Designed miniproteins, single chains, continued (2). Designs and how they scored, part 38

Each design is a single chain, and the fold is of that chain. pLDDT is the mean over its residues in the fold that is shown.

## One batch from the design tools (miniprotein)

Design m5302
Fold by ESMFold2-Fast:
Structure m5302 (fold): chain A 98 residues (1-98)
Amino acid sequence: SDAEFAGLVRKTVREEGEKLGLPEEVVEAVERHLLKYLAEDPLARASLASNPAELREVVREILEEVKKRKAKPEEIESVVKKVVEESFIRRLKEAVLS
């Protein structure tokens, strides 16, 4: 269900954010902007909902980029969009080459 998927996204972002030692404010911003992105991109939402392991990897890539850039909460939306788009392009390329 949509509520279960949203819950999984929230849980995954919090768990991976805690592992990286990110502030709660930053983790909450990633959670909010990722959920917003997935609500506006039905194909990305469907893909990640069918593959929990891929969701975790995308979340990890977002959080690692946030940490690397020392991104402020106001910068998180652009980081989420960039990382999700780059991750999907890479996964599509890997699927075609396999």
Scores: mean pLDDT 82

Design m5303
Fold by ESMFold2-Fast:
Structure m5303 (fold): chain A 93 residues (1-93)
Amino acid sequence: MSKEELEERISRLEAETRELGKRVDEAYQKGIITPEEYRELSILLVAARLQLVAAKTALEFGDLEAWEDSIRAAEQTLAEVKKRLDELEEKYK
């Protein structure tokens, strides 16, 4: 993989994190999710952001194993946020 492809992967996940953050905020404002659910999803989004910072740092130092682990963790965390949000939105209506 080129460095450009690795940087694009990080950028895509950062964009996904922002979009999921907007969805979580909108769901809370509409009363679809509880304050507890909002807090839990917000903590997961913070974790994803930290995992992406770790991925950027690993890439800067050429540590491809650390980059792969951090990207995998971020993807898994974001998939969990999306799944939980989709389930909560379906239960509301």
Scores: mean pLDDT 86

Design m5304
Fold by ESMFold2-Fast:
Structure m5304 (fold): chain A 70 residues (1-70)
Amino acid sequence: GSVAAELLYRALFAPDDDTLLRELRRLLEGPGAAEVRRHLQAILDSLPAAVRARILANPELRALLERGLA
């Protein structure tokens, strides 16, 4: 529910890409992964364009998000 969405949103505003990658990996591969994946598309669509551009510029982050959306 909303907790999974909030945790995902917080991760996307991490101060550096290494922290972001670690937190997203935990959320998308952990015990709550199915619930996080249900919110992933909607949260990505709601992000400011600058934040999305930053995340998608990192190949590992992009690959992880693409797997989460599959």
Scores: mean pLDDT 75

Design m5305
Fold by ESMFold2-Fast:
Structure m5305 (fold): chain A 81 residues (1-81)
Amino acid sequence: MSVEELARLNIELAREYIEKARELKKKGGDKNDILRQLNLAIDYARQALHAAQSDPSLSDLAQEAAKLIEEAEEMIEEIKK
């Protein structure tokens, strides 16, 4: 697996977990379950960011991963209110 393939896979997984968190929130699901999905999204996005930062040609993927981390962190703060 290439560094680019690893970064893209982890970005896709991060997006899936953010979407699962959104669906749980929309259904009035348990806060702890929503937080678990968001923390998994952050873990995958951090792995993608680390992989993408190793290669300057992957700067767009690094920016995308960083944005997903910010999005998940913002959702965590909203849930904690």
Scores: mean pLDDT 87

Design m5306
Fold by ESMFold2-Fast:
Structure m5306 (fold): chain A 71 residues (1-71)
Amino acid sequence: LDAAIEAAAQMGVPEELVARAREAAALIKRNPDPARREAATQLLLEGLDAAFRGDYETARALLDEAIRTAE
């Protein structure tokens, strides 16, 4: 995950989305519930994929959902 997020930053994905992805990854690492970690990780990966394709609106929505799921 950290490598994919860093790649997004280097490819020029907006800093706002990179920050959201980093927040989601941090919450996933500290969440004790395996099911919530798995669901949030899937949303984070889908959000990063949307960002890599230039779909920043979809990326923001998915990353926000990943953060909420990982809380």
Scores: mean pLDDT 82

Design m5307
Fold by ESMFold2-Fast:
Structure m5307 (fold): chain A 86 residues (1-86)
Amino acid sequence: SELLDKFRKEIERLRRELKELKERVKKEQNLDTILRAIGLILRAIGIIIDMESQKEQSEEPEEYEEMIKETREILKEIEELFKSLP
């Protein structure tokens, strides 16, 4: 479905941005990197909430469960990165 494809694209965007942030943090740790990490955390939480809501009304709840699981793992990686910042 178009909605599932949109969530998959948002998850891939989160993964890409997390990878970019990890590389940026190795070179420079400043307010910009902290704010970017916070932004990714908020976006990941928003996507999880939206997917949980859609799962309840979906004919494909298993697809949503896998995407929610992937997004929670990404969120955990972002949180671990955030905790590593000064």
Scores: mean pLDDT 84

Design m5308
Fold by ESMFold2-Fast:
Order: sequence, then structure tokens, then C-alpha cells
Structure m5308 (fold): chain A 75 residues (1-75)
Amino acid sequence: DKLKETDDPVEIARILLEKGVEYMKEGNFDKAFEYLNKAEKIVRESDLPTEEKLELELEIAVEQLKAAVLKVFPE
């Protein structure tokens, strides 16, 4: 459990993003959105440079969009 071993907001956001993607692959879209939203909040509340925040927020938004599309059009 890397979340217990890191205080880096980038690493925390990445771990939460990875969990969201894992739940998306399992078809658990409610959990996928839960973790993707947590990743977004960590980035938003961090003291990261503006460019790094925008890059992370964009990556999270892309995965949120993928989850939304897959929930409506699963196959």
C-alpha cells in the first residue's frame, strides 16, 4: 500500500488514478469515478506548479471521460 508510504501529492494522485483505471477495467464504474475524483482533489489542493497541475488534471479528466463513455457504451 504505497499511499501509507508517500506524502508526495504527485505520487498519491498517480496511485489514485491507477486504482480508478483498475476499477474501470473491472467494470466497477462507481468505484472508478470515486478514485478518479479523489485524484483530482489531491492535485487541486496541492502546491504543485500550475503547468504540472494542468497536466495531471488533464490526464485525470481523460480517464473520467473514458469511464463515462464505457459506462454508457460498455461494448
Scores: mean pLDDT 80

Design m5309
Fold by ESMFold2-Fast:
Structure m5309 (fold): chain A 69 residues (1-69)
Amino acid sequence: REEEFERDVKLALGEIYLAIGNIDESKGRFDDAAEAYEKAAQIFRESGTPEGEKLAEEARKHADEARAK
């Protein structure tokens, strides 16, 4: 199904943005990291899955922590 494919693609894209955020944070680019985490949260939420909702909340917490540094 196209809907299943779109869901899987969104989860994968969210994971990629989480990885980008982690890399930026490790390099001290906290503003860039926060932006990447916020993009991850948006994409995970767009997946429309319970897994995506949980990952979106985790990504938002990462963004908040990065902005606090």
Scores: mean pLDDT 81

Design m5310
Fold by ESMFold2-Fast:
Structure m5310 (fold): chain A 80 residues (1-80)
Amino acid sequence: SMSVTDIVLELHRLLYDEGASVEELLDRLIELMKKNRSSLSPEELEGLITGFVGLLRHAGVPDDEVARVRSRLEKLREEL
């Protein structure tokens, strides 16, 4: 199982080393949240969503796209 720190480092690697798109990053985060759902607390899932939103904003992603991504991840968290 991956920790929150491992997931965050993987997303940073994809964004900064591989130049991944927002959609590729979102798909990877969703995959990792689903795969690790039994080892991640609700608080850790919330932290991952907040951290990912912060990462996208820091990378210059537009606020409208960030809001859409956040809504999708929050819906997924409620379904886990």
Scores: mean pLDDT 84

Design m5311
Fold by ESMFold2-Fast:
Structure m5311 (fold): chain A 65 residues (1-65)
Amino acid sequence: MELSPEMKELIRKVLAEEFPEGITAAELAEHYGISVSTASRGLRLLEKQGVVERAADGRYFAVPI
């Protein structure tokens, strides 16, 4: 699945502004009312595309602009 540069930038800004302390797949799932598997898949896709990075504790943080 391909994300445009504009969509990647928008997602990164939303995550940086709404979740500055980082987010887990479980927290994302709870916040948006989606399954943990959907949240985990989405975060891994964003990590692969350089939008987020995973910390040692399992939290995902937006990559700085």
Scores: mean pLDDT 75

Design m5312
Fold by ESMFold2-Fast:
Structure m5312 (fold): chain A 56 residues (1-56)
Amino acid sequence: GDIEQAEKAGVAAAIGGAEEEAGKAGRLNDSDRAVQAAKEGGASPAAIQSAEAAAK
């Protein structure tokens, strides 16, 4: 049902975000760590976009 779909979407987003941050810490260079730092800092989408622009 709709509740199950909303719950799955929330869990998937939380897991995806946490996994991406953890994966980047060990695998990516300093440019990608700017994106990770924005996410870890409780960043809004705008802050993440700024970090991505800096990393490129």
Scores: mean pLDDT 59

Design m5313
Fold by ESMFold2-Fast:
Structure m5313 (fold): chain A 86 residues (1-86)
Amino acid sequence: LSDEEIEELVSDKSKWDELIEALVEAVRRRDERAIERLLPPIVKLSKEDPEFKLRVETALGVEEIRAAVFKDEELLEVVRRVAERL
């Protein structure tokens, strides 16, 4: 995703699910650059909208369970690090 695409997703509440999906995909790929680009606007929205924060935490929780089941310790660490910043 480009920075312009991220700004478009942030500005439109109907696209927030797509923004969350982009973060989850970046976490799954362990794409630290994508995570660092997506996380600041997601953190800001999470502080402004408690329902959005819950949706992000729920999506990351699913990935944490997946990582634990498949014993993917690297993914588990990335998920926990991202969740800690919310």
Scores: mean pLDDT 84

Design m5314
Fold by ESMFold2-Fast:
Structure m5314 (fold): chain A 96 residues (1-96)
Amino acid sequence: SPELERHVAKADEYEKKANELDAELQKTLAGDPEVSREPAAEKASELIDAYGNAADHYRRAARLGDPETAAVFQARADELNQKAKEAYRLKVELER
């Protein structure tokens, strides 16, 4: 359906943004810890939001698909939520 296609497109956009943010975060973390912690925490926050938004759109796509399609998008949403949790743990560590 056009609604399913729109949610998949939005999920793909957010996942792409998350991948770019993760690459930037890793570069920031490779720098001097004394100056990189605050910028890294901010990037981790953006990464959490990007993964969360991608997961939400895949879940919406799953509700609109057939059972096989729904299972694939639900699995992607679950993986992205796990990545968001990992980014959250990193953010907490950076803000200690």
Scores: mean pLDDT 88

Design m5315
Fold by ESMFold2-Fast:
Structure m5315 (fold): chain A 67 residues (1-67)
Amino acid sequence: GRPLSKEQAINAVDVGRDLGVITPEQAERAKELILATGKETFTPEELAELLAAGGATPAQARALALM
């Protein structure tokens, strides 16, 4: 997949929450982890790992990363 900017990664998390793929709590944790990395660019795989670290299941993380 195409790499995401930090803004795009945060937006993907918010969209995933709005579509019910992840919970609001999981979305908040994932965004905190994204900001904590200090990175400006994320692969879909890196975003999925941060979602999983934030409490999302592997299936939820994969579904959002493939959006």
Scores: mean pLDDT 81

Design m5316
Fold by ESMFold2-Fast:
Structure m5316 (fold): chain A 91 residues (1-91)
Amino acid sequence: AAELAREGLLGVLRDALPRGAAVGTGAALAAMGGLIGGGLAEQRGDKEAAEKYAQEALDNARLGGASQESLDKLRRAIELGGPAAAAGLEP
């Protein structure tokens, strides 16, 4: 999950970089922030907040110009291990 999420985040950065380094970096950071926020909410047992943060991460990646492949990798990472595992927040 974490490996797949990292590959997806790097894909977001690469996909958006031709449109501007700031756009690409912003999209990747926003996606990572959403995964971290979702992971923290998941660890608190707040499933609704975790889902909202995960969705915001994917939406921010898409707005930054992420390819469908990069979005699919991020979504798959969240589906397999949840936002906490995707963000690397392991026990």
Scores: mean pLDDT 70

Design m5317
Fold by ESMFold2-Fast:
Structure m5317 (fold): chain A 115 residues (1-115)
Amino acid sequence: SIKDIVESIGDRVIELHRELLAEFQRLGLPQEVIDLVQEITRIAEEMKKLALQALEDPSKADELYKKIMELNEEYVRLFRRIRAQAPEELLPLLTELQNQAETFLLIVESLVKDL
């Protein structure tokens, strides 16, 4: 189902955030940078929650999508800061995370337009 696709991609995005957090901690990056990864993880979790709520209640889809877009603006701002501080060896993980997050948003946008 469409809900299963959103949950699957959302879960993959969250898992990549957890992998990124673990790698930053393993490499001993500054707490300020670790805090940024924790913040974007919370934003990603909230965006997934709002996307699933929009599928359960289409009457709220426009309102919830607006909130997702506001959260995405904050996410992109923080992600740029994280990428600037990331060691070169973590760039493939960051690229995968960015690609999966963009795919999630495209799917959510497509679904909201069809609701």
Scores: mean pLDDT 87

Design m5318
Fold by ESMFold2-Fast:
Structure m5318 (fold): chain A 114 residues (1-114)
Amino acid sequence: DPLDVKLAEEYLKKGEEYFKKKEYKKAVESYIKALKILAETEPTSEKTKKMLRQIIENLKKIAKELNDEETIELIDEADKLLEEFEKTGDIDKLQEAFQLLGIALERLLKKLEE
């Protein structure tokens, strides 16, 4: 749905603003909302793929700031699965990437509540 993609862009933009302010909990909460929408819309367009890469990059930066090596490894595996999806079109790789990113996001939220 084109309206869902636009809503994902708004959540991504909000997450970026929070990330720049070092409000990492609010950034992660915004990225969770963006990611849920993208998971349902099958991101096959260059625009949605770029949004996913931007989320991955910023989550990795947050995980590094928190010295959370296990979450960094989850994000790196998700990025690898996304690259495999881009090369092969294998939707199962994309679904696995979304699952790993979901786990990484929940771990980051828990860490930020400490």
Scores: mean pLDDT 82

Design m5319
Fold by ESMFold2-Fast:
Structure m5319 (fold): chain A 71 residues (1-71)
Amino acid sequence: EEEAERLVKEADEAEQRGDFPTAIRLYAEAAAKEKDPIRSTALVMRALAVGIDAGLEEEANRYVKEAIKKA
């Protein structure tokens, strides 16, 4: 249950270090593990925002599509 929260913390740390590919993947994984649809959607948007800012929008879209299918 707390797995989504752990993934968010790891994603935040990766983003802080400038490891954007890892941050995108972890936010998308957190979204897939999150039981609350509102929080899950927020994490999806966060992954996409990081992807756009880092020039990794295609990568972010791929992880997000996988997360949506698993949610």
Scores: mean pLDDT 80

Design m5320
Fold by ESMFold2-Fast:
Structure m5320 (fold): chain A 77 residues (1-77)
Amino acid sequence: EAALEQARAHLKAAVDAIIKGDVETAMKHVEAARQAASDLPEAVAHLERAYQALKDGDTKTAMEHIAEAARILEEAL
C-alpha cells in the first residue's frame, strides 16, 4: 500500500500547486501519482487526462480528474 499512499500524497501536492498557480509542479506530481497508482488502471486514466488538461491550461478539468483519481485511491486503501 506504500505506492498508493505515495500516489495520494502526490495528488495532494498537485492540488496545492494548482491553487498556487504552479502548473509545472502540479504536472510533475500528477505524473508521479500516475506512476505510483499504476496498479489501478481507472485512476491512471483519470491522471493521464488531468495531465493533458494541465498542459492545455484547463485547471478546472484537471481538478475534476484529480478528484476522481483520489476517490478511486481512497476506495483501494
Scores: mean pLDDT 85

Design m5321
Fold by ESMFold2-Fast:
Structure m5321 (fold): chain A 72 residues (1-72)
Amino acid sequence: MTVEEGLAALAAARTAEEARAALRRILDQSPKAAVELAKRLGFSLEELRAALTDGELLDRIGVRAILEAGLR
């Protein structure tokens, strides 16, 4: 998974479960892309990992992903 694929998946997530699945996938399959995604969204890699169990942090990451993906 690339940074752009991870960003698009997070921005497209409509539920907390979809957002967690997208985040877990990039963290597990592409740790280097996860580091770059974290930087791009203004979070640390540790905060991305914490978001798997912290719904408020997950919501904040989701909002940043939508904004970073750009307005269409």
Scores: mean pLDDT 81

Design m5322
Fold by ESMFold2-Fast:
Structure m5322 (fold): chain A 101 residues (1-101)
Amino acid sequence: SLEEELERLLERAREAAIAGDVERLDALLDELKPVVEELTAKDTAGADEETIALLRELLEAAGLSDEIEAAVEAARKAKLSPVVQRLLARAMLEVYRALQA
C-alpha cells in the first residue's frame, strides 16, 4: 500500500538523518514526494488526535512550546493527508530523540 511505502521510505530517511548522510536523505525525500502527493490527493481530512499529540511532543522536545497552539491550529486546518502528517510527525520525533541520546 502507499501507507506501507511511506513508512518504508520514512524509516530509511530516519536512518540517513541520524547518520548525517545528506545525499542519501535528499534522494529519499525525492522518492517521498510522489507518495505524499498521492496520499494527500486521496484524503485531506486534516490532522487526527494522534498527529496532534505527536506534533505537541515534537515541538516541546525541540524547545518550541510557545509555538504549539499555533502549529496545532494550522495542522487541524491544513488540507493534508492525516496519514502523511502522523507518519512524518512520528519520524521527526524519533529522529530528534535519537540525536539527543
Scores: mean pLDDT 77

Design m5323
Fold by ESMFold2-Fast:
Structure m5323 (fold): chain A 77 residues (1-77)
Amino acid sequence: SMAEIEKLKEAIKKALEDMKKVFADKSVSLEEKKKALELAKKEFEELKKYADESLLPLIEEVEKEMEKAFEELLKEE
């Protein structure tokens, strides 16, 4: 149980790192970046339905950071 929670924390943090790499990749279109964000948000919405309550603040923080990073990309258009 505790080991599973720790693995989920690592996976959530890795998802943010991976998203930031996708957003920084100039070969990825803005449309593809938006689709990646939408898929991540759907995955986090599902995760929040059954995730341990201790994970909720981390999930919410990561979602906010992803959305903020995408908003910064939109300003570069």
Scores: mean pLDDT 81

Design m5324
Fold by ESMFold2-Fast:
Structure m5324 (fold): chain A 118 residues (1-118)
Amino acid sequence: GPELERARQLLEKGIEALKNGDYEKAVKLFEEAATEASRAGDPELTLLAVSYIALAYVKLGREEEAEFYVEQAKEMLDLYPDSVEAYRLVAETYRRLGRQDESDELLKKAEEIEKKKK
């Protein structure tokens, strides 16, 4: 539906802003993407968008917001455990927050999922 198409477009624009170092713009685009994905009933896309919000906040130096969103993403990963991309984004966020053990655990899970796909 139109919400799903908007969510995907907003996510792509957010990723472009993130690549360009425009972290404040990336946050806004990812927040809009998460809202539209949620309205579309796509929990996996919502998880991906929330994972990107956390990464954008930690890159922006806003550790409190980054911790809030990374914990939300981790909770969603327990329900939707097949997203290699979300595991890697959450792992990078934890690493940047100085939480290396949590980062390493999530990277191991990403590797396990990739190995199961051959």
Scores: mean pLDDT 89

Design m5325
Fold by ESMFold2-Fast:
Structure m5325 (fold): chain A 64 residues (1-64)
Amino acid sequence: VKEASKAGYELSKKGGELFAQPRGAEGSNEMGKQAIDAGGEGPASVERALNAGKGAYEGGQKAY
């Protein structure tokens, strides 16, 4: 499970670097559109996954 979490974190960092270098409005809009098309509502899906992971971590830590 730690490997999956680390892979997700690195993927998020890589995505952040791409968004940190906008070349033009059309390029940035295409990335946003592809993310929405791929996940329906990309931002909402990502935030839901992040909240679920945080809840699981806190629950697991209390068990230990």
Scores: mean pLDDT 54

Design m5326
Fold by ESMFold2-Fast:
Structure m5326 (fold): chain A 93 residues (1-93)
Amino acid sequence: SEELLEEENKKYLKLLEAMLDLIKNPKNEEARKKLREALKELGFSEEAIETVLKLNKEQLKEMILNIIERIEDVSTPEQKEKLEEIKKELEEL
């Protein structure tokens, strides 16, 4: 199950990067598509995906921080480094 957690955390990292990209590029169709794909990989329903895609910048930031808080303690050192990079970028946005 440790290997399964690592693979799930990789999916969450992909989601976090896609959400961050959408904050930087809110009208970019490629950014929206990447976020849709990341959410779908995590098993989100189409209704839930549409809800996330309608979130504003502040709501997306809050969701990113909440996800980081949930996965941080079960992340590898390499994954934790990526989470810190995302946090720093988020503070600049």
Scores: mean pLDDT 84

Design m5327
Fold by ESMFold2-Fast:
Structure m5327 (fold): chain A 67 residues (1-67)
Amino acid sequence: GPVQERVVIREIEETIPEEYEEEIEKMKRALRERDLEGFEKILDSLSDVLSQETIDGLKKGARQALS
């Protein structure tokens, strides 16, 4: 729901470096459009920047927010 979506958005903004602002905006758009596949694809593209634990956590949060 909207509260869970805001939590995921905040976690993205706090966790992902500012240099990836374009990717952050694309992920926020994917959440708004309920595009879980698009969200996860962008997140996987950051696997060199983010730990797998962080990626898995954000995926879980997004799945809960969009369910």
Scores: mean pLDDT 82

Design m5328
Fold by ESMFold2-Fast:
Structure m5328 (fold): chain A 108 residues (1-108)
Amino acid sequence: AVTASQPASASAAEGGTVTLTETASGAALSSVAWTLVRPDGARRGLVADGSTLADGASPRYSGSLSGNTATLTLSGLTLADTGTYYFAGTGADGEGIRGPGTQLTVLP
């Protein structure tokens, strides 16, 4: 069975940088997307595929994919970056993979 793991929570200071990592077990990843769900329930696409940013995403975000590990790096953190970050990917076999989400808190 293919599973995905990511940290349940992370915190970082305003103006800082944080890296969120997702690791798939059982298959290599062929594509990945990252989505932010803010505390108000608003959804924002951040990364559309691997290192390709979603339309309208801030250039402060960057994505990478290597084998079974996907990373999302956020630089120049603002309080508006607080929320839950979700991974959604596809294995090389075409299987859909979704991470459980990481709650990020940005501190002033």
Scores: mean pLDDT 75

Design m5329
Fold by ESMFold2-Fast:
Structure m5329 (fold): chain A 81 residues (1-81)
Amino acid sequence: MSEEEKVFKELAEFAEKLLADPSLSDEEKAQAFIEKVEELAKKSKNPEVKKRLERLKEQLETLSVADQMLVIRIIVHEAKK
């Protein structure tokens, strides 16, 4: 498994856990997901993976909470293929 595949798998697993948590609001889920993207970007040693995660964070920050939640659901759906 490549570092990119491993990182995005970890992100998708985290996203699935967030979506399954009934104690969190959509705003809290979106914020936790963005924080996880930033954490993975900071710890990544691969500059291409780091750049992709930083770009994902920037794009998410321009979206509404509803659209952020749609992106999170898409990431989980794609990872299950």
Scores: mean pLDDT 82

Design m5330
Fold by ESMFold2-Fast:
Structure m5330 (fold): chain A 83 residues (1-83)
Amino acid sequence: MLDAQLDAFKEEMARIAPELLAKNPKNPASRALATMGAMAAADLGRRDEAIAMFRELSRISREEGDEETARMLEERVARIEEE
């Protein structure tokens, strides 16, 4: 069913996100897919994995000079930790 397929999709995105980010961290598409994977991990209750991915994405964004994106990702980490 659609809901089961959505959960399977989230599991796959969460699994591949660290590899996508590691292979090409400066590619905007890789970072976008990794962000989706981090969100999927959070939705699945995998808080530690989601936090680790958002922190890595924030670090990369800051290194690339994207302070606004880095700040937004840090805010996502804070919200997950408060849950």
Scores: mean pLDDT 78

Design m5331
Fold by ESMFold2-Fast:
Structure m5331 (fold): chain A 101 residues (1-101)
Amino acid sequence: KTITLASSVTSVTFPSGKTSIIQTSLSIDEDGTLNGYGAVFGAARVSSLTLTITPTSVTVTLTAVEVDVGATFTTTATAPVDDLIRNAKSIALYTTETLDT
C-alpha cells in the first residue's frame, strides 16, 4: 500500500493498527527518486511508524508488536544530492506483502 505525505513534512506518526504488516522497503519520491536506504523491514505486527525527514536525512522508526512484547526498528538514510537541490515535494511509503514467497 502507498501512503503519500505532504511536502515540507518533518515528522509523521502512524496510529497503532491491529493488522499485521509485512514491510520490505521504504522509498521516497520527491519529484524525482530518492532511494538507497539500506534497511529492509520485516515486522509481523506494527503498532506505530514514525518518519522524520530533513533535506539531508530520513529517519524511520518502526515499532513492531510481537507476542506481548514490542520491538523497535530504526533506520536512517542520507538524502541524495539532487534531493537536497529539489527539496521534498511528496513522500510515498510502500508496504509489500511477501505471500508469494
Scores: mean pLDDT 38

Design m5332
Fold by ESMFold2-Fast:
Structure m5332 (fold): chain A 79 residues (1-79)
Amino acid sequence: TNEAYRLINEALRTLLEGEALAEKLKDDPEKAIQVVEDYTRRALELAREAEGYHGSLGQRTRDMIRQRGGELIEQLRKE
């Protein structure tokens, strides 16, 4: 339904905002990691809500967000 797509779009937008903010904090990797963790958590909550409206789509979006957020955190830790 329209609600599932709205929540998924918001979740993905939230993740992108977190990435952009972390990029500005490159010189402070601990702060950048915290930002990625916070925004990934919010994005996962939105995807979890979407799962209630469209189970498979919401679950796939949640898996994608978890993977992307984890990759960003690992990248920041390797500095």
Scores: mean pLDDT 84

Design m5333
Fold by ESMFold2-Fast:
Structure m5333 (fold): chain A 97 residues (1-97)
Amino acid sequence: MTFPVRAATLLTTAMLHLARGDVESAAEYFARATEELVKAGQTDLAQEVLDSFKLAADAGSKESEVVAIAIQGALDGKPEEGLKEAKKKIEELKKKE
């Protein structure tokens, strides 16, 4: 039984980018962390992370909405598609129309 150290490192890096307001980099690292959690058999933990960001998005966090899109894509086995949608959402939020 190997602790998913790689997933933990990627999650920490993602959270640091998010705290700095770098939502695009945060989304990329959260997607990568989700892929590593799934590989480690920690799909339930990946789902809990997703659910937490969905809850924050429902509470009005637009950054959390972007992160949730990226994590969902990785959980669906489509991390590249999820990241494209997350980037599109960032551009929509920049428009503020």
Scores: mean pLDDT 82

Design m5334
Fold by ESMFold2-Fast:
Structure m5334 (fold): chain A 96 residues (1-96)
Amino acid sequence: MTEEEQRRIAEEVSARAGVPLSTALRIVDILSRLRRGERVPVEELDALIAELEPLLDRPDVRALVAFLRELRRLLEEGRLSPEALRAAFAAADAAA
């Protein structure tokens, strides 16, 4: 995935969820790193969740935070897989 593709996806996430572009870029970066099998520290997810807490009155932000919390749980348990990532997306949809 190119930096241009990551930016395009981040702009779409920012527009849809109404989060700052900088926050959307970090989300896309984390997802891209996980897709490549790279280790992402739970502290990075905790920081993103904290940035989104003031916006939890918004349904799209609640769905995004639910997804990030499930992703954090899977990383903490060492159980992150493509199937688990799909389950996290499903949990976010249910929380919206």
Scores: mean pLDDT 72

Design m5335
Fold by ESMFold2-Fast:
Structure m5335 (fold): chain A 67 residues (1-67)
Amino acid sequence: SALDFSQVLEYLREHSDLPAETLSTLAQQALDGAEGWRVGLRLPDSLLPPLIRHFADVELYVHQRTA
């Protein structure tokens, strides 16, 4: 399934103390239309929690394999 804003936001809230505004912006960028996953993957690993990066990578991998 496509990445969901609420899922990304909840993971970030659980695993980091980032401000709510930053969490919302990051989740929005990761889910931004046609390039949601691509935008997320452009961030350094230090800015993407392991779980979020894992989900982004899995979505990218599945999409690329299906395409």
Scores: mean pLDDT 50

